# Designs tried in a protein design run: designed miniproteins, single chains, continued (3). Part 102

Each design is a single chain, and the fold is of that chain. pLDDT is the mean over its residues in the fold that is shown.

## One batch from the design tools (miniprotein)

Design m11535
Fold by ESMFold2-Fast:
Structure m11535 (fold): chain A 82 residues (1-82)
Amino acid sequence: MAKLIIKIEWKEVNASKEIELEFKNVEEAIKHAKELLELSGFEKVEESETKIVYKKKEGDTEYTAVIEVKGDEVILNLVATK
């Protein structure tokens, strides 16, 4: 069983939130993370064997999402900046 850990950070207000979801395997966790970002209007800007980077801009806020794989854990770091 694999875990998707979604970490959300709003730097301007010094606020953060973490959400954990369980998946059948790492591939399903990665697929879900990619689908979630793409359905939310994020654009893929970088993809490597170790990480995938997505970005989205809404008004004056830029969102950067980074997907990293660490063993059986898929970590999605979402950072909102001005």
Scores: mean pLDDT 80

Design m11536
Fold by ESMFold2-Fast:
Structure m11536 (fold): chain A 79 residues (1-79)
Amino acid sequence: MEERKKASLYTGYAIAGIGGEVEMEIYAKQGDLEKMKEAGKESVKFYKEAAKYSDEKSGQKLLERGKKVEEKTKKLLEE
């Protein structure tokens, strides 16, 4: 029963994290590197929140996805 409430919060934050990734890609294509970086940071923030409401293993995967977003943003800015 508690798991259903956690799943709702997890889903909401995970969707917000995905939305941030989509915005990051759109801004990257537009050449707006500052807004791309901001969208990437928001995506990471939402994945960290989603991780709080998932099981430990799923939470770790969300945190890893956040790190990949940070790495992709850095590569698009420099490398």
Scores: mean pLDDT 80

Design m11537
Fold by ESMFold2-Fast:
Structure m11537 (fold): chain A 99 residues (1-99)
Amino acid sequence: RLREELAEDVLATGRELAQLVGSDKVLPIAEEVAERLRTEDLSPEEFVALVRKGAFEMADVAEAEATDPDVRNYIVNRAIALTLRAVGLALIEEGFVPD
């Protein structure tokens, strides 16, 4: 259930970045990461690494299409947010309940 939500967050982030920079080049990265989250039996460490790599690859592609520093900063912050969401899910699956 939570991994499906993470996969949808990856796809939503990819769509947001594609719309923001006017380029669909981000979408294949988002689709690959989401598919792997849905189909592979990944450990918490493995899916965090997958989402981190995908998030920053999406950010790199989107930043190449953006010239505004505020837009570029927003793109990087979206990649960080998606990575932190994956870390949060990993902590929940490992039995850590943050207070």
Scores: mean pLDDT 82

Design m11538
Fold by ESMFold2-Fast:
Structure m11538 (fold): chain A 77 residues (1-77)
Amino acid sequence: SAEEEEERRYFEEVFLTFSEKMIEELIGKEENKKTVVEIVQAIYKFRGEDVKLSLEEMTDEKLREELEKAKEWVEKL
């Protein structure tokens, strides 16, 4: 639908504006960890995958890997 295309365009725009440096800066701050997890979960949900990420089990390294996967997926759209 037109709404689904608008949502896809929004996710593309968000990730295309992020540099790897910005991703590293976001992950390096504990206060941003919850926001990063929410963004990654939203992308999985948009992709049709119901993945629940545990904030307690997410290391900065795992968060970086999940963001890189999400960015790669969006770039391949």
Scores: mean pLDDT 66

Design m11539
Fold by ESMFold2-Fast:
Structure m11539 (fold): chain A 81 residues (1-81)
Amino acid sequence: SAEERAREMVEEAQRIAAEAEADPAVSRDGALGAGVGAGVGAIGYAVGKLAGDGEFAAEMAERGAERARAGLETGSFAEGA
């Protein structure tokens, strides 16, 4: 389901952020951005679920995963957050 895919995206974003934080080759700015992006995505997902807005929940989960990946790949706080 779309909700299951959104949950997987939140989990993926959290894994990416954890990997970025653990890898000393990843810049501190990129790792922090990835963490913020994943965190905001997770919070937005939870808020959307509580409000009964599955579309918002899915959008926030997807954005969180995209931002976490961008922070890891670019080393930029702004791209990750």
Scores: mean pLDDT 81

Design m11540
Fold by ESMFold2-Fast:
Structure m11540 (fold): chain A 81 residues (1-81)
Amino acid sequence: LVEEARRLAEEGAALVAEAARLLLAGQPIPEELLERIAELEERLRALLAELAEKDPEEAEKLARYTQALLAAVAAEYEAAR
Protein backbone atom coordinates (compact mmCIF):
# COMPACT_ATOMS: atom_id res chain seq x y z
CA LEU A 1 0.00 0.00 0.00
CA VAL A 2 2.70 2.53 1.02
CA GLU A 3 4.89 1.57 -1.96
CA GLU A 4 1.96 1.84 -4.37
CA ALA A 5 0.96 5.26 -3.02
CA ARG A 6 4.56 6.47 -3.31
CA ARG A 7 4.77 5.28 -6.92
CA LEU A 8 1.48 6.97 -7.82
CA ALA A 9 2.67 10.22 -6.21
CA GLU A 10 5.92 10.09 -8.20
CA GLU A 11 4.14 9.28 -11.47
CA GLY A 12 1.60 12.05 -10.86
CA ALA A 13 4.34 14.59 -10.19
CA ALA A 14 6.07 13.53 -13.43
CA LEU A 15 2.86 14.05 -15.42
CA VAL A 16 2.33 17.47 -13.83
CA ALA A 17 5.93 18.35 -14.77
CA GLU A 18 5.19 17.30 -18.36
CA ALA A 19 2.11 19.55 -18.41
CA ALA A 20 4.21 22.42 -17.04
CA ARG A 21 6.78 21.92 -19.81
CA LEU A 22 4.02 22.13 -22.43
CA LEU A 23 2.74 25.37 -20.88
CA LEU A 24 6.26 26.85 -20.96
CA ALA A 25 6.45 25.98 -24.67
CA GLY A 26 3.09 27.65 -25.30
CA GLN A 27 1.56 24.29 -26.23
CA PRO A 28 -1.92 23.08 -25.24
CA ILE A 29 -2.03 20.29 -22.68
CA PRO A 30 -3.38 17.11 -24.34
CA GLU A 31 -6.71 15.83 -22.99
CA GLU A 32 -5.14 12.41 -22.45
CA LEU A 33 -2.50 13.92 -20.17
CA LEU A 34 -5.13 15.73 -18.09
CA GLU A 35 -7.15 12.50 -17.82
CA ARG A 36 -4.10 10.54 -16.65
CA ILE A 37 -3.33 13.18 -14.01
CA ALA A 38 -6.94 13.10 -12.77
CA GLU A 39 -6.96 9.29 -12.61
CA LEU A 40 -3.70 9.11 -10.64
CA GLU A 41 -4.90 11.86 -8.28
CA GLU A 42 -8.09 9.92 -7.52
CA ARG A 43 -6.20 6.65 -6.97
CA LEU A 44 -3.60 8.34 -4.75
CA ARG A 45 -6.33 10.07 -2.73
CA ALA A 46 -8.07 6.72 -2.12
CA LEU A 47 -4.82 5.03 -1.03
CA LEU A 48 -3.91 7.92 1.29
CA ALA A 49 -7.37 7.71 2.86
CA GLU A 50 -6.85 3.99 3.53
CA LEU A 51 -3.41 4.70 5.02
CA ALA A 52 -4.89 7.42 7.25
CA GLU A 53 -7.27 4.82 8.71
CA LYS A 54 -4.55 2.20 9.24
CA ASP A 55 -1.47 4.31 9.96
CA PRO A 56 -2.11 8.07 10.16
CA GLU A 57 1.59 8.84 10.73
CA GLU A 58 2.63 7.04 7.53
CA ALA A 59 -0.26 8.68 5.66
CA GLU A 60 0.96 12.11 6.79
CA LYS A 61 4.53 11.28 5.69
CA LEU A 62 3.26 10.20 2.26
CA ALA A 63 1.17 13.37 1.98
CA ARG A 64 4.23 15.50 2.83
CA TYR A 65 6.30 13.55 0.29
CA THR A 66 3.66 14.20 -2.38
CA GLN A 67 3.62 17.91 -1.54
CA ALA A 68 7.43 18.00 -1.71
CA LEU A 69 7.34 16.40 -5.18
CA LEU A 70 4.78 18.96 -6.38
CA ALA A 71 6.78 21.81 -4.83
CA ALA A 72 9.87 20.60 -6.73
CA VAL A 73 7.88 20.62 -9.99
CA ALA A 74 6.63 24.15 -9.25
CA ALA A 75 10.19 25.33 -8.50
CA GLU A 76 11.47 23.77 -11.73
CA TYR A 77 8.65 25.48 -13.66
CA GLU A 78 9.51 28.88 -12.12
CA ALA A 79 13.23 28.40 -12.80
CA ALA A 80 12.52 27.59 -16.46
CA ARG A 81 10.47 30.76 -17.07
Scores: mean pLDDT 78

Design m11541
Fold by ESMFold2-Fast:
Structure m11541 (fold): chain A 112 residues (1-112)
Amino acid sequence: NMKIILENLSRILLLNPEKSHVPLVELYNLIYNNANPSKKEELTKEKFFLFIRDLLHFVTHGGLPGDDNVTERTFNLLPDVSVTVPYNPNDSLEQKVSRLTNALLEVINKLK
């Protein structure tokens, strides 16, 4: 089940962001293999890793210092592949896992 795999990878990434290279590569391969061939040409590891880094930072910390009332943010993996992710500072780990998992499922759906 794709959702369970994404939940497990999301949990690992949220708990150990500094030790994330292996789960990041696993996540990239999973998403790349589900992408339309036309989108694979632009879907580099570098773009994906920067996308996930920024998404993880937002899910854990919200907006940049001085960003008042940030409740959601849009992230672009490719020019035509974007996801809008809500932020709640009161989220538990499992709620953050759910938010990241839903964002990744939306990415997979948009890459088909």
Scores: mean pLDDT 82

Design m11542
Fold by ESMFold2-Fast:
Structure m11542 (fold): chain A 103 residues (1-103)
Amino acid sequence: MAAYKSLAPKIKASVYANVLASEKATMKRDKVTPQDIADMIDTHSQMSGVSTDENIVRAGIVLIDQKAATPRQIKIVQKSIDNLKKKGYTPYTYAAEVALKKQ
């Protein structure tokens, strides 16, 4: 966990901004609402695996940024971040961790 902490603030902000913009663009294209994202987090929380954790983290970034996440959903996202960190860092894992620190 020390390695990514050494990244310059500009790089951290860039990763977060790029991931958030990409997810918001997908949401607009697919006409996905914040409620649809919340429902997806709940549905995926009942499954297991790396792809499930990645989907929860990606959904969580948008929901947390929009301040639409409940405390329960924030805990689900945090658990998925912790699971992914054990397998290595991804831009999504890092961006979600930054989103959680803002709320």
Scores: mean pLDDT 72

Design m11543
Fold by ESMFold2-Fast:
Structure m11543 (fold): chain A 63 residues (1-63)
Amino acid sequence: MGLLNQVMSTVTDLTRQGKSQEALDTARSRVDDALRRGLVTPAQARQMIAGAEDVVATVSAEN
């Protein structure tokens, strides 16, 4: 299913638990690792991080 699905699943779960900072740190770490290994392009990496930030912002606003 690929890296994107795994990262977004983890971010959603951590954010739901109120661990917004941990969710963002986890997303950045995993995306950075994939980028360094050539598994994603810089554009894909930016999209994945933006998606994670949007999830965190939305859930945090709703609290």
Scores: mean pLDDT 78

Design m11544
Fold by ESMFold2-Fast:
Structure m11544 (fold): chain A 73 residues (1-73)
Amino acid sequence: SEKAKKALDRGGENLKKNGGVEVKAEDSVEEAREKGYLGGKAAAQAAGADDTGVETAGRMGGRSAEELAKKAE
């Protein structure tokens, strides 16, 4: 849902700004995707998203982290 997407975007920016979980060049593409997925789910859960919102945020977080890891290679 759009609420989950906004929660992910907000959580991702907030995590970067506050020194939260960051994707590093040393992380494998798999590790980066896993970190992004967990971070997205956590942000959506904190925002009170339903199961669909949590799942969507996790998938989006994983994809964004995977793309960052690929650019670092």
Scores: mean pLDDT 65

Design m11545
Fold by ESMFold2-Fast:
Structure m11545 (fold): chain A 71 residues (1-71)
Amino acid sequence: SLSDIQQFRQQKMEQLNKEISELAKEALEEYKKKVSEQPSESLKIMLETFVELFDRIGKLEEKRVQEIKAR
């Protein structure tokens, strides 16, 4: 039914938001660790961390969107 489809999509969206939040938390902890080791490279480490985070989020979103569309 339409209600079942909407519920499925909502569940997948909530899952995606949770997974993105966890990736962001992991990226922040990695950034903190690397900056503590090389404080003078903080801007470079930040940019590299953002590039990696956005790549990981993009791949995750692509996977989850395909799961939603397949329904």
Scores: mean pLDDT 81

Design m11546
Fold by ESMFold2-Fast:
Structure m11546 (fold): chain A 111 residues (1-111)
Amino acid sequence: KRAEELRERFANSPTRLGGAGDELLALAQEAVKEVIGDDYYVAEIYFEPAADGPRLTLLIADKNNNYKGSVVLRLDAEVRLVEIEAEGYDGVTSEQLKEAGRLLVERLAAA
């Protein structure tokens, strides 16, 4: 149900999500800043709709625009975290990326 609502919104604008995309990006940026630090930001966010739940991919960069890692979140139809995978480089750990991803999902479920 919730995942279908997100899928419908994102399917009409996969590269630009309007206000919903701005809200999603803002929540992701806040989570990265809180968990990893002010020197890092979400460079790209991808939403992949699926009938049984969406997939979110976050690409993280530093202030010099160097790629520092990614986190992939698989969600169910109720926007609950099913699976999380992360890969970090040069001082950004997979655990920090996973924690930022969990915080994002918590805030998405509450919104």
Scores: mean pLDDT 74

Design m11547
Fold by ESMFold2-Fast:
Structure m11547 (fold): chain A 67 residues (1-67)
Amino acid sequence: MEEIEKVVEESIKRAIELARQGRGDELLPVIKETVKKLRELGASEQEINDAVQKIADALGEELARLG
């Protein structure tokens, strides 16, 4: 659980920084790598889905603020 949360938090921070710099083309690779890491940690599909939603929500907030 804790390892999963740490991976998600690190991914959110990276994704936000990329979004702030207008580097949206790098967001998909970051999300794909995050999902892969979560699967390797034994995360359930529900946990992976929740993690992706948290990343998407954080990105949505930043993109709305920038645009």
Scores: mean pLDDT 79

Design m11548
Fold by ESMFold2-Fast:
Structure m11548 (fold): chain A 76 residues (1-76)
Amino acid sequence: GAEYARKALEAGRRGDAREALDYLSRASNESKTLEAQMAAGSGLVGAAVGLSLGDDEFAARMGARGAEQALEAELA
């Protein structure tokens, strides 16, 4: 959970929306808490919507935001 959320955050911060999306998917599937799973899932939806609209920068930012929230939930 936490390792994949961290990798998703790093990818999103680099502007790599597709890599962030992959790691967010893994984080959501491996999260130990519903809160972390929902945070990762929200980032997934935001990144997917951004990518579908051709806004890679928005997708990367939404992915990073969801990843940060998921990481915070995993560490709480």
Scores: mean pLDDT 82

Design m11549
Fold by ESMFold2-Fast:
Structure m11549 (fold): chain A 99 residues (1-99)
Amino acid sequence: GLEVSGDDALAAYREAVATDPTIAEAEELVREGRRAYEQGDYKRAAELFNRAAELYTRAADRLADQAAKTGDPRLAAVSYLLYQQSLLARRNAGVALSK
């Protein structure tokens, strides 16, 4: 399929954060998780990162389904980036729990 550029994918991701309340909530949970981690509340950080990962996966699955139905490569790119954010959030939860 036609790949979108990194700049186009990032622009589509930013628009998705602005318009999709599930993605916006996941982004906020990541910010709260980072704050908790910086304050030494590793258990709270892990809980927030794991919650963010669940929301990223839910949004990614929905956008992947929409991409399959519409053939829109921007939706496919956003879905891929959301799966990557979910994996990073789970990794960050694991790092917090290792403290």
Scores: mean pLDDT 89

Design m11550
Fold by ESMFold2-Fast:
Structure m11550 (fold): chain A 71 residues (1-71)
Amino acid sequence: SEATRERVKKAALELYKEKGYKGTTLEDIAKKAGVSVGTASYFTSTGEVAAEYAAEQLRKIGEEIDAELAK
């Protein structure tokens, strides 16, 4: 469901920010989202969460560069 997808996404993004992408396991995501490891794997395996995390990181880097150039 959409609600489950959003819970998995939020849990994954929070853990990626705290522990980094490589430091985060499917078990960590499943536990934080309150779902099974299979459910976390399903939503994570599409790459949507990883792509969204990468886009957010690039956006923040762009903001930092823009701020530096504005000086």
Scores: mean pLDDT 75

Design m11551
Fold by ESMFold2-Fast:
Structure m11551 (fold): chain A 75 residues (1-75)
Amino acid sequence: SKIAEEARKAGYEYGREGLETGDPSKASQGMGAAANAAEITNNPEMKEALDFARIAGNKGDVKGAGEGAYRAGQA
């Protein structure tokens, strides 16, 4: 549970930074952390937010990818 909590927190923090700054490295770090948290918790809200992040990332929308990771961290 602590590992999932830290991963969720990282998804929240890095995702927020990616959303605010448009930094692709922060959006990517947020998505990776949120994906780890989603895998551990099997949380459907987190998975939906990650799907949004992946779709945004595939379109080159770095801020949208960060937003999805941030939302996943909030779930």
Scores: mean pLDDT 85

Design m11552
Fold by ESMFold2-Fast:
Structure m11552 (fold): chain A 62 residues (1-62)
Amino acid sequence: MTLFEELESLVGKIVDGPTLRFLENLLVDVKTSAPISATKKYRIKSVTKEGNKLTVEAEEVE
């Protein structure tokens, strides 16, 4: 069980902006098309691993 495997389980899920900020605190890079906001929801599109770096891509949803 790794952080990467846990993040992959979130692909397709909708999360809050604060959840994305929490992932940044775990040294995960979060990429969105717009700045992260506490009032917005985001769908996790993909999770990638680049050496020791984890990246989560998310898109804003209504």
Scores: mean pLDDT 76

Design m11553
Fold by ESMFold2-Fast:
Structure m11553 (fold): chain A 75 residues (1-75)
Amino acid sequence: MQKEIDELLEKAKAAIEAGDTAEAARVLEKLIELTREAGEKAIAEAPEEEKEEIRETVERRLEGLRALREAVEAA
């Protein structure tokens, strides 16, 4: 899953650089979904003491991706 997330990040970056805001928004939406799913799985598999740290990291990443998607959609 991390490899798929990395590939989508590169694809989103390429779309933004090309000025293809519609493609960038679409890729970012999929990236948000995959990041959420990967995060939920990581939290479920983590020791209890690490769950909160992982949750905070996932939420931070999701907030960044949502902000970027909104910026792309507003452009």
Scores: mean pLDDT 80

Design m11554
Fold by ESMFold2-Fast:
Structure m11554 (fold): chain A 64 residues (1-64)
Amino acid sequence: SMLEKMAENLRKALLEEGAPEEKAEEIVRLLLEGKFDEARELAATLNEPSQVIADAAVRELEEL
């Protein structure tokens, strides 16, 4: 599905920017559950690129 592809792309982007696999999967899960503030907060604890990726994903999901 489109949502499953988005989740995989998001996980891959987070991993490429140095996010630990466990944390990347947790951020993706929070975003899919609509827990946008929790996902952004978690990403912000990792690094700035992860925060930017999470913010972009939230904007895309809010437009669905």
Scores: mean pLDDT 82

Design m11555
Fold by ESMFold2-Fast:
Structure m11555 (fold): chain A 81 residues (1-81)
Amino acid sequence: MEELREAARAAARLAAEVVAREGEARLLVPADAEGRVLLEALRAAAEELGLAVEVGPPVAVTDFSGEVLEAVPVTLRPAAP
């Protein structure tokens, strides 16, 4: 649990750097139980950094081992009140 939250905070910090350079950052989060925890932690960390999180519909991706997994596309952008 805490390892996933730490990974999410690290990912949010990297995404903030990409957003500062490129205007947006895009990543894929697994659509499983761990991915849901990671996505919620990422959203919380992104909000702390002033980022908006947009979640797209699940997509099928083939991993390095050839296994087909469901992943959720996530786009991060600057948040404006």
Scores: mean pLDDT 76

Design m11556
Fold by ESMFold2-Fast:
Structure m11556 (fold): chain A 84 residues (1-84)
Amino acid sequence: MELPLGDPELFAKLREEYRPLLAAPPEELREKIRELLEEAEKSDLVTRLILAAAVSGLLAALAAQGVEPEPEWIEALERVHLEA
């Protein structure tokens, strides 16, 4: 399997993208989570798993801000993992 961190350019892009998102307000994190879940449904199995991991990280960022994730997001994330 290709590890994202194995590509310096991809690693740099992911790092810069995640850095502001981890500090973003809950509304922006919610929107990004929805966007990533929509992409996961349209993606191949490997990309789907990578996007699911990204969503898990954003859910942790929301929890750190005291915001509960919506049940529909947990259900969608579980569906992605089950179908992968």
Scores: mean pLDDT 65

Design m11557
Fold by ESMFold2-Fast:
Structure m11557 (fold): chain A 82 residues (1-82)
Amino acid sequence: LTPRQREAEREAGLLMDRFTRELTEAEKAAKSDEELTETFLKLFEELNKELRRLGERLGVELLVFEPRYDADGRPYFEGVLE
């Protein structure tokens, strides 16, 4: 990775920390599994949008998070280079 890509990853890490906190709060506030799933996907959409903006601003490719589904259909995330 170039120094610029390293800096972008550092800033992306701060974004991820914030969205992880937001996800934890959403999990506590969710009234149903369906509501939690919708909020989870929305937060990942927002995270990926911010990561793409950061990549465009710095002119680099960034790690983004794709939703995956376990055997029970529950979403989780896996890091993917974009």
Scores: mean pLDDT 69

Design m11558
Fold by ESMFold2-Fast:
Structure m11558 (fold): chain A 66 residues (1-66)
Amino acid sequence: STLSDEQKEAIIAAAAEFGVNVTDILEFEDFVAVVIEETLSPEKEAALSAKLSEIVGKKVIIVQKS
């Protein structure tokens, strides 16, 4: 994994601040996908995505479980 344990903990903590739970973190060459249990509004999804991108240092996409 290219993400440190500290970065993974920070991702989970940031998601919790938005009221969502992280179920999986998927690492790809060009981005990281963070899977959450809950649905966020587009505004909150954009805000969380931006915060997580700062933690990771590359593009982060939010994947919502239906």
Scores: mean pLDDT 82

Design m11559
Fold by ESMFold2-Fast:
Structure m11559 (fold): chain A 98 residues (1-98)
Amino acid sequence: SMEELKREIEEEIRRLEEEARRLEEEIREILESKEPNEEKLERLKELLRRADELIERAREVEERALNLPSEIRRRAVLAGARITLLRMHIHVLIKELE
């Protein structure tokens, strides 16, 4: 039913929002760390891989939300945008440390 789809998508959006928050926190921890640049690079490359997976999940959630109320679609789009910006930040950090 539409109501069940709505609940499932809202739960998936909440998980994407939580995972984006965790990415932001892990980026901060890496930047504040006194670890060697090689170790920071390995951690950032793992975060880049996770961000790529989350972007794909966000795309699928957004597609599934196409016929849901606009507020839910907006949340899905914003979650995907946030993860995309985090991926860009991680990529820049990797290039700066190489």
Scores: mean pLDDT 90

Design m11560
Fold by ESMFold2-Fast:
Structure m11560 (fold): chain A 66 residues (1-66)
Amino acid sequence: MVGDIVRVTRDFVGGHPGELSVHKGDILLVKRELPGGFWEVEVISGRSSGTGLVPAMLLEQIGKAK
């Protein structure tokens, strides 16, 4: 859901334009949910940086931005 704070459950390497590479344990803000199981996210804490698309199935909800 948009505004959710999520944690990356395993490393993901972006292979297509617009995809973001992330590391297990990174904390992300969900900005958009897209068809096909990808979410547009922004890294707020962790080893990665930037914004992009990550598979929602790798993400665990840990909170919600107000």
Scores: mean pLDDT 79

Design m11561
Fold by ESMFold2-Fast:
Structure m11561 (fold): chain A 80 residues (1-80)
Amino acid sequence: MREEAERLIRKAEELAQEVLENKLSPEEIRKKLAEIYRLMSEAALLLMQSPSEEDHKRAEELEEWFKKQSEEIYKLIEEL
């Protein structure tokens, strides 16, 4: 479960980086942001199913990361 969660997190981070590095249309940015949210939600659920306190803390870190990334992505949409 942890390895699966980290795989989803990595994919979400790659998508976020793609959005930040490329000049995408607002529609494309929104689609990628929705996919990022889905991946992060799945990862958080997997981490919360773990009996490990460390995995629960990781889920909290994931929520904070997504909040920061979505704020930056929304700023890009406003500039387009």
Scores: mean pLDDT 75

Design m11562
Fold by ESMFold2-Fast:
Structure m11562 (fold): chain A 89 residues (1-89)
Amino acid sequence: KALEYFKQAVEALKAGDLEAAAEALLKALEAAAEEERPLAEADPKEKEALEVVMEGTRKALEAFAAGDDEAAREALERAREEAQRILEE
């Protein structure tokens, strides 16, 4: 669920919809807080992927607050690539 909201945020940024991206990032953080604890017991790789998504989301929100949508996009894309790498192997 958290990863799905994060994917929505990345797609919104690619479309240039900064408001939708910020809303999706907030939902991703809320979902990650609920999912991170149970996943730590069930799947360590999914926990690591969520940690990467959370860090990328924090950086993106900080960039949005500073008015730097390019930095926000780069932070989210980097987090997406790293999370995908963790989940793949």
Scores: mean pLDDT 71

Design m11563
Fold by ESMFold2-Fast:
Structure m11563 (fold): chain A 88 residues (1-88)
Amino acid sequence: MELTPEEKRLIELAERLARGESLSEEEKEYALKLFEENREDIIETLAESSSASREEIEAFLEKLRADGSDENYLLLYRLAVLSIEKKK
């Protein structure tokens, strides 16, 4: 079992938050960038695993993005990583 660089980073960030550490501004910007680059795949992945409409999923993701909490940035990063892995 080999973890991708993105999966390794996701685990590191999750462990840091679990220890009560904050995400840096650079890490939040990276999470947002990866999310935006994979937005369509994230929406498709969530639509396949839920009964929610595309519009409902997009509204949900925008609420997470607008909140700006470390937990929500980590969630956006996680969704992007999962969508990237699904495409392989």
Scores: mean pLDDT 77

Design m11564
Fold by ESMFold2-Fast:
Structure m11564 (fold): chain A 80 residues (1-80)
Amino acid sequence: DPIKEDPEYSKDIAKLVGIALILADQGLTQQVTQGLQAFQNKNYTQSSKILSDALRALGRDEDAEFVENFFKKIVEVQKS
């Protein structure tokens, strides 16, 4: 369980939750719901795309890059 061994992973999860709340506050609740459903189904590529595209639509490019890098890390760890 990578979450238990990497303190940065816990911080990254907290930041991702914060980003999801920002998207919901901006009226992008459907995108957040679809992204979370993809995440729950372990479709990390789709989850990353939905959330990062929504963030870029808001001009939040740094948050979009964070989301893309976070999901790349998840895919790498899950293949180990």
Scores: mean pLDDT 78

Design m11565
Fold by ESMFold2-Fast:
Structure m11565 (fold): chain A 90 residues (1-90)
Amino acid sequence: SLLEEAKEVAEEAIKKVKEVVEESLKNKTPLEEASKKLKEIKDEFIEKMDEIISKIKDPEERKKVQKVIDETNEEITKLYEEFVKKYEEL
């Protein structure tokens, strides 16, 4: 289902964000470089989700996918804010 596909895309995006954050903190990657990688992950996530939404004909299913998008964007934002705080403490 398109909802299941959306959930898989969301899980992959969150996993990639966590991996970039962990690796960047471990290696003391410059904040600008880490932020660029995180933006690329977010942009890819948005593009994939826009494609999924474009295929949905049912408004209720579209609403469920939009909720996945909103929750994922909130989690990515939270992970980025926590990363910046930890990076400033290094």
Scores: mean pLDDT 86

Design m11566
Fold by ESMFold2-Fast:
Structure m11566 (fold): chain A 107 residues (1-107)
Amino acid sequence: KEAELAEIEEFARRKEEELKTDPNAFIAAVIAQAELAERLIALGREDELNPTAVAVARVVAAALREAEAAGLPPAEQVERAIEAAREAGLPQGVIDTLEGVLEEVRR
C-alpha cells in the first residue's frame, strides 16, 4: 500500500500539469483528484487530506461524472459542477475557479 500511495501522488502531480494545456484535461484532473481522495481514505490515510478539499473534489467530480453520463458537452458539464458547488456551499474561490474553467471551455 506504500507503493500504491506513491503512485497515486505521482499521478496527481501529472494531472496538475495537464490543467495548463487543455480545459478537458482540467475536467479529467478534478475527477482524478476525487479518485485519489477516495483511495487515500480507503487506505486509512484520511488525515493526509484537508476535509474541505475532499468535499470539493467529491462534489465537483460527482457533478462532472453525472453530466458526462448524461451526454452533456464539456461547457455544460462545468456548469453542472458550478451549480453543485454553490448548492453544497463551497468557498467562493472554488466557484470562481470553475467559472474561469467554463470561460476556457467555451472558447
Scores: mean pLDDT 67

Design m11567
Fold by ESMFold2-Fast:
Structure m11567 (fold): chain A 97 residues (1-97)
Amino acid sequence: MSALANMSEEEKEKLYEELRKEAERLLEAVKRGELTPEEQEVARLVARVARLAAEVRGKADPILEETWRAMVEHGDDLEKVKEILAEAARRLEELKK
């Protein structure tokens, strides 16, 4: 199941731009202290994944698809969500090398 693979290059660019803006919004919420410590950890990981995905663009597609699927499956488990996001960030950073 590959929503990202079915998108045009222009649609992917718009998605990555939206992810970048969402990452910025989440980091601002963290800075304002509006989140619990656990929510802050998740928000920072989401922001990191979004920024890295925006930087590597199309190379992020398989990682984002896999991450999104895992988040849908385990979204009620905050600890598992943090693990999924941390692994996605690690894999995206490796693509920058």
Scores: mean pLDDT 71

Design m11568
Fold by ESMFold2-Fast:
Structure m11568 (fold): chain A 111 residues (1-111)
Amino acid sequence: SPVEEFEKYLSTLRGISDETKEALVEAMRMIEEGASLEEVKEFLMRELQLIPEEALLYAMALKGIVEGKIKVEQFVPVVLVTRALAEEEGITGEEALAEFAEKEFGLPTED
């Protein structure tokens, strides 16, 4: 299952707290249970104290894994590359970041 593969992937990562890993796994379960990107974003903002743009990017990447658009091992690279490219291009705001992530990596939006 995508959740089991993601949990295994997260267990190989160092420098990420157990609390962060647990929140990311719970966010993926929420998506599998039919939660919207907005609900997952709000959950991640609350649990991980992320800004809206970062929480939305995490939610989109997790949904991309659940929908089979990206692999579990691509989660960290996709998030890091999207942030770096958005900073270089001066992309700010949730809508612009979401459009950029969809264009570059095919990440899902609530269209």
Scores: mean pLDDT 85

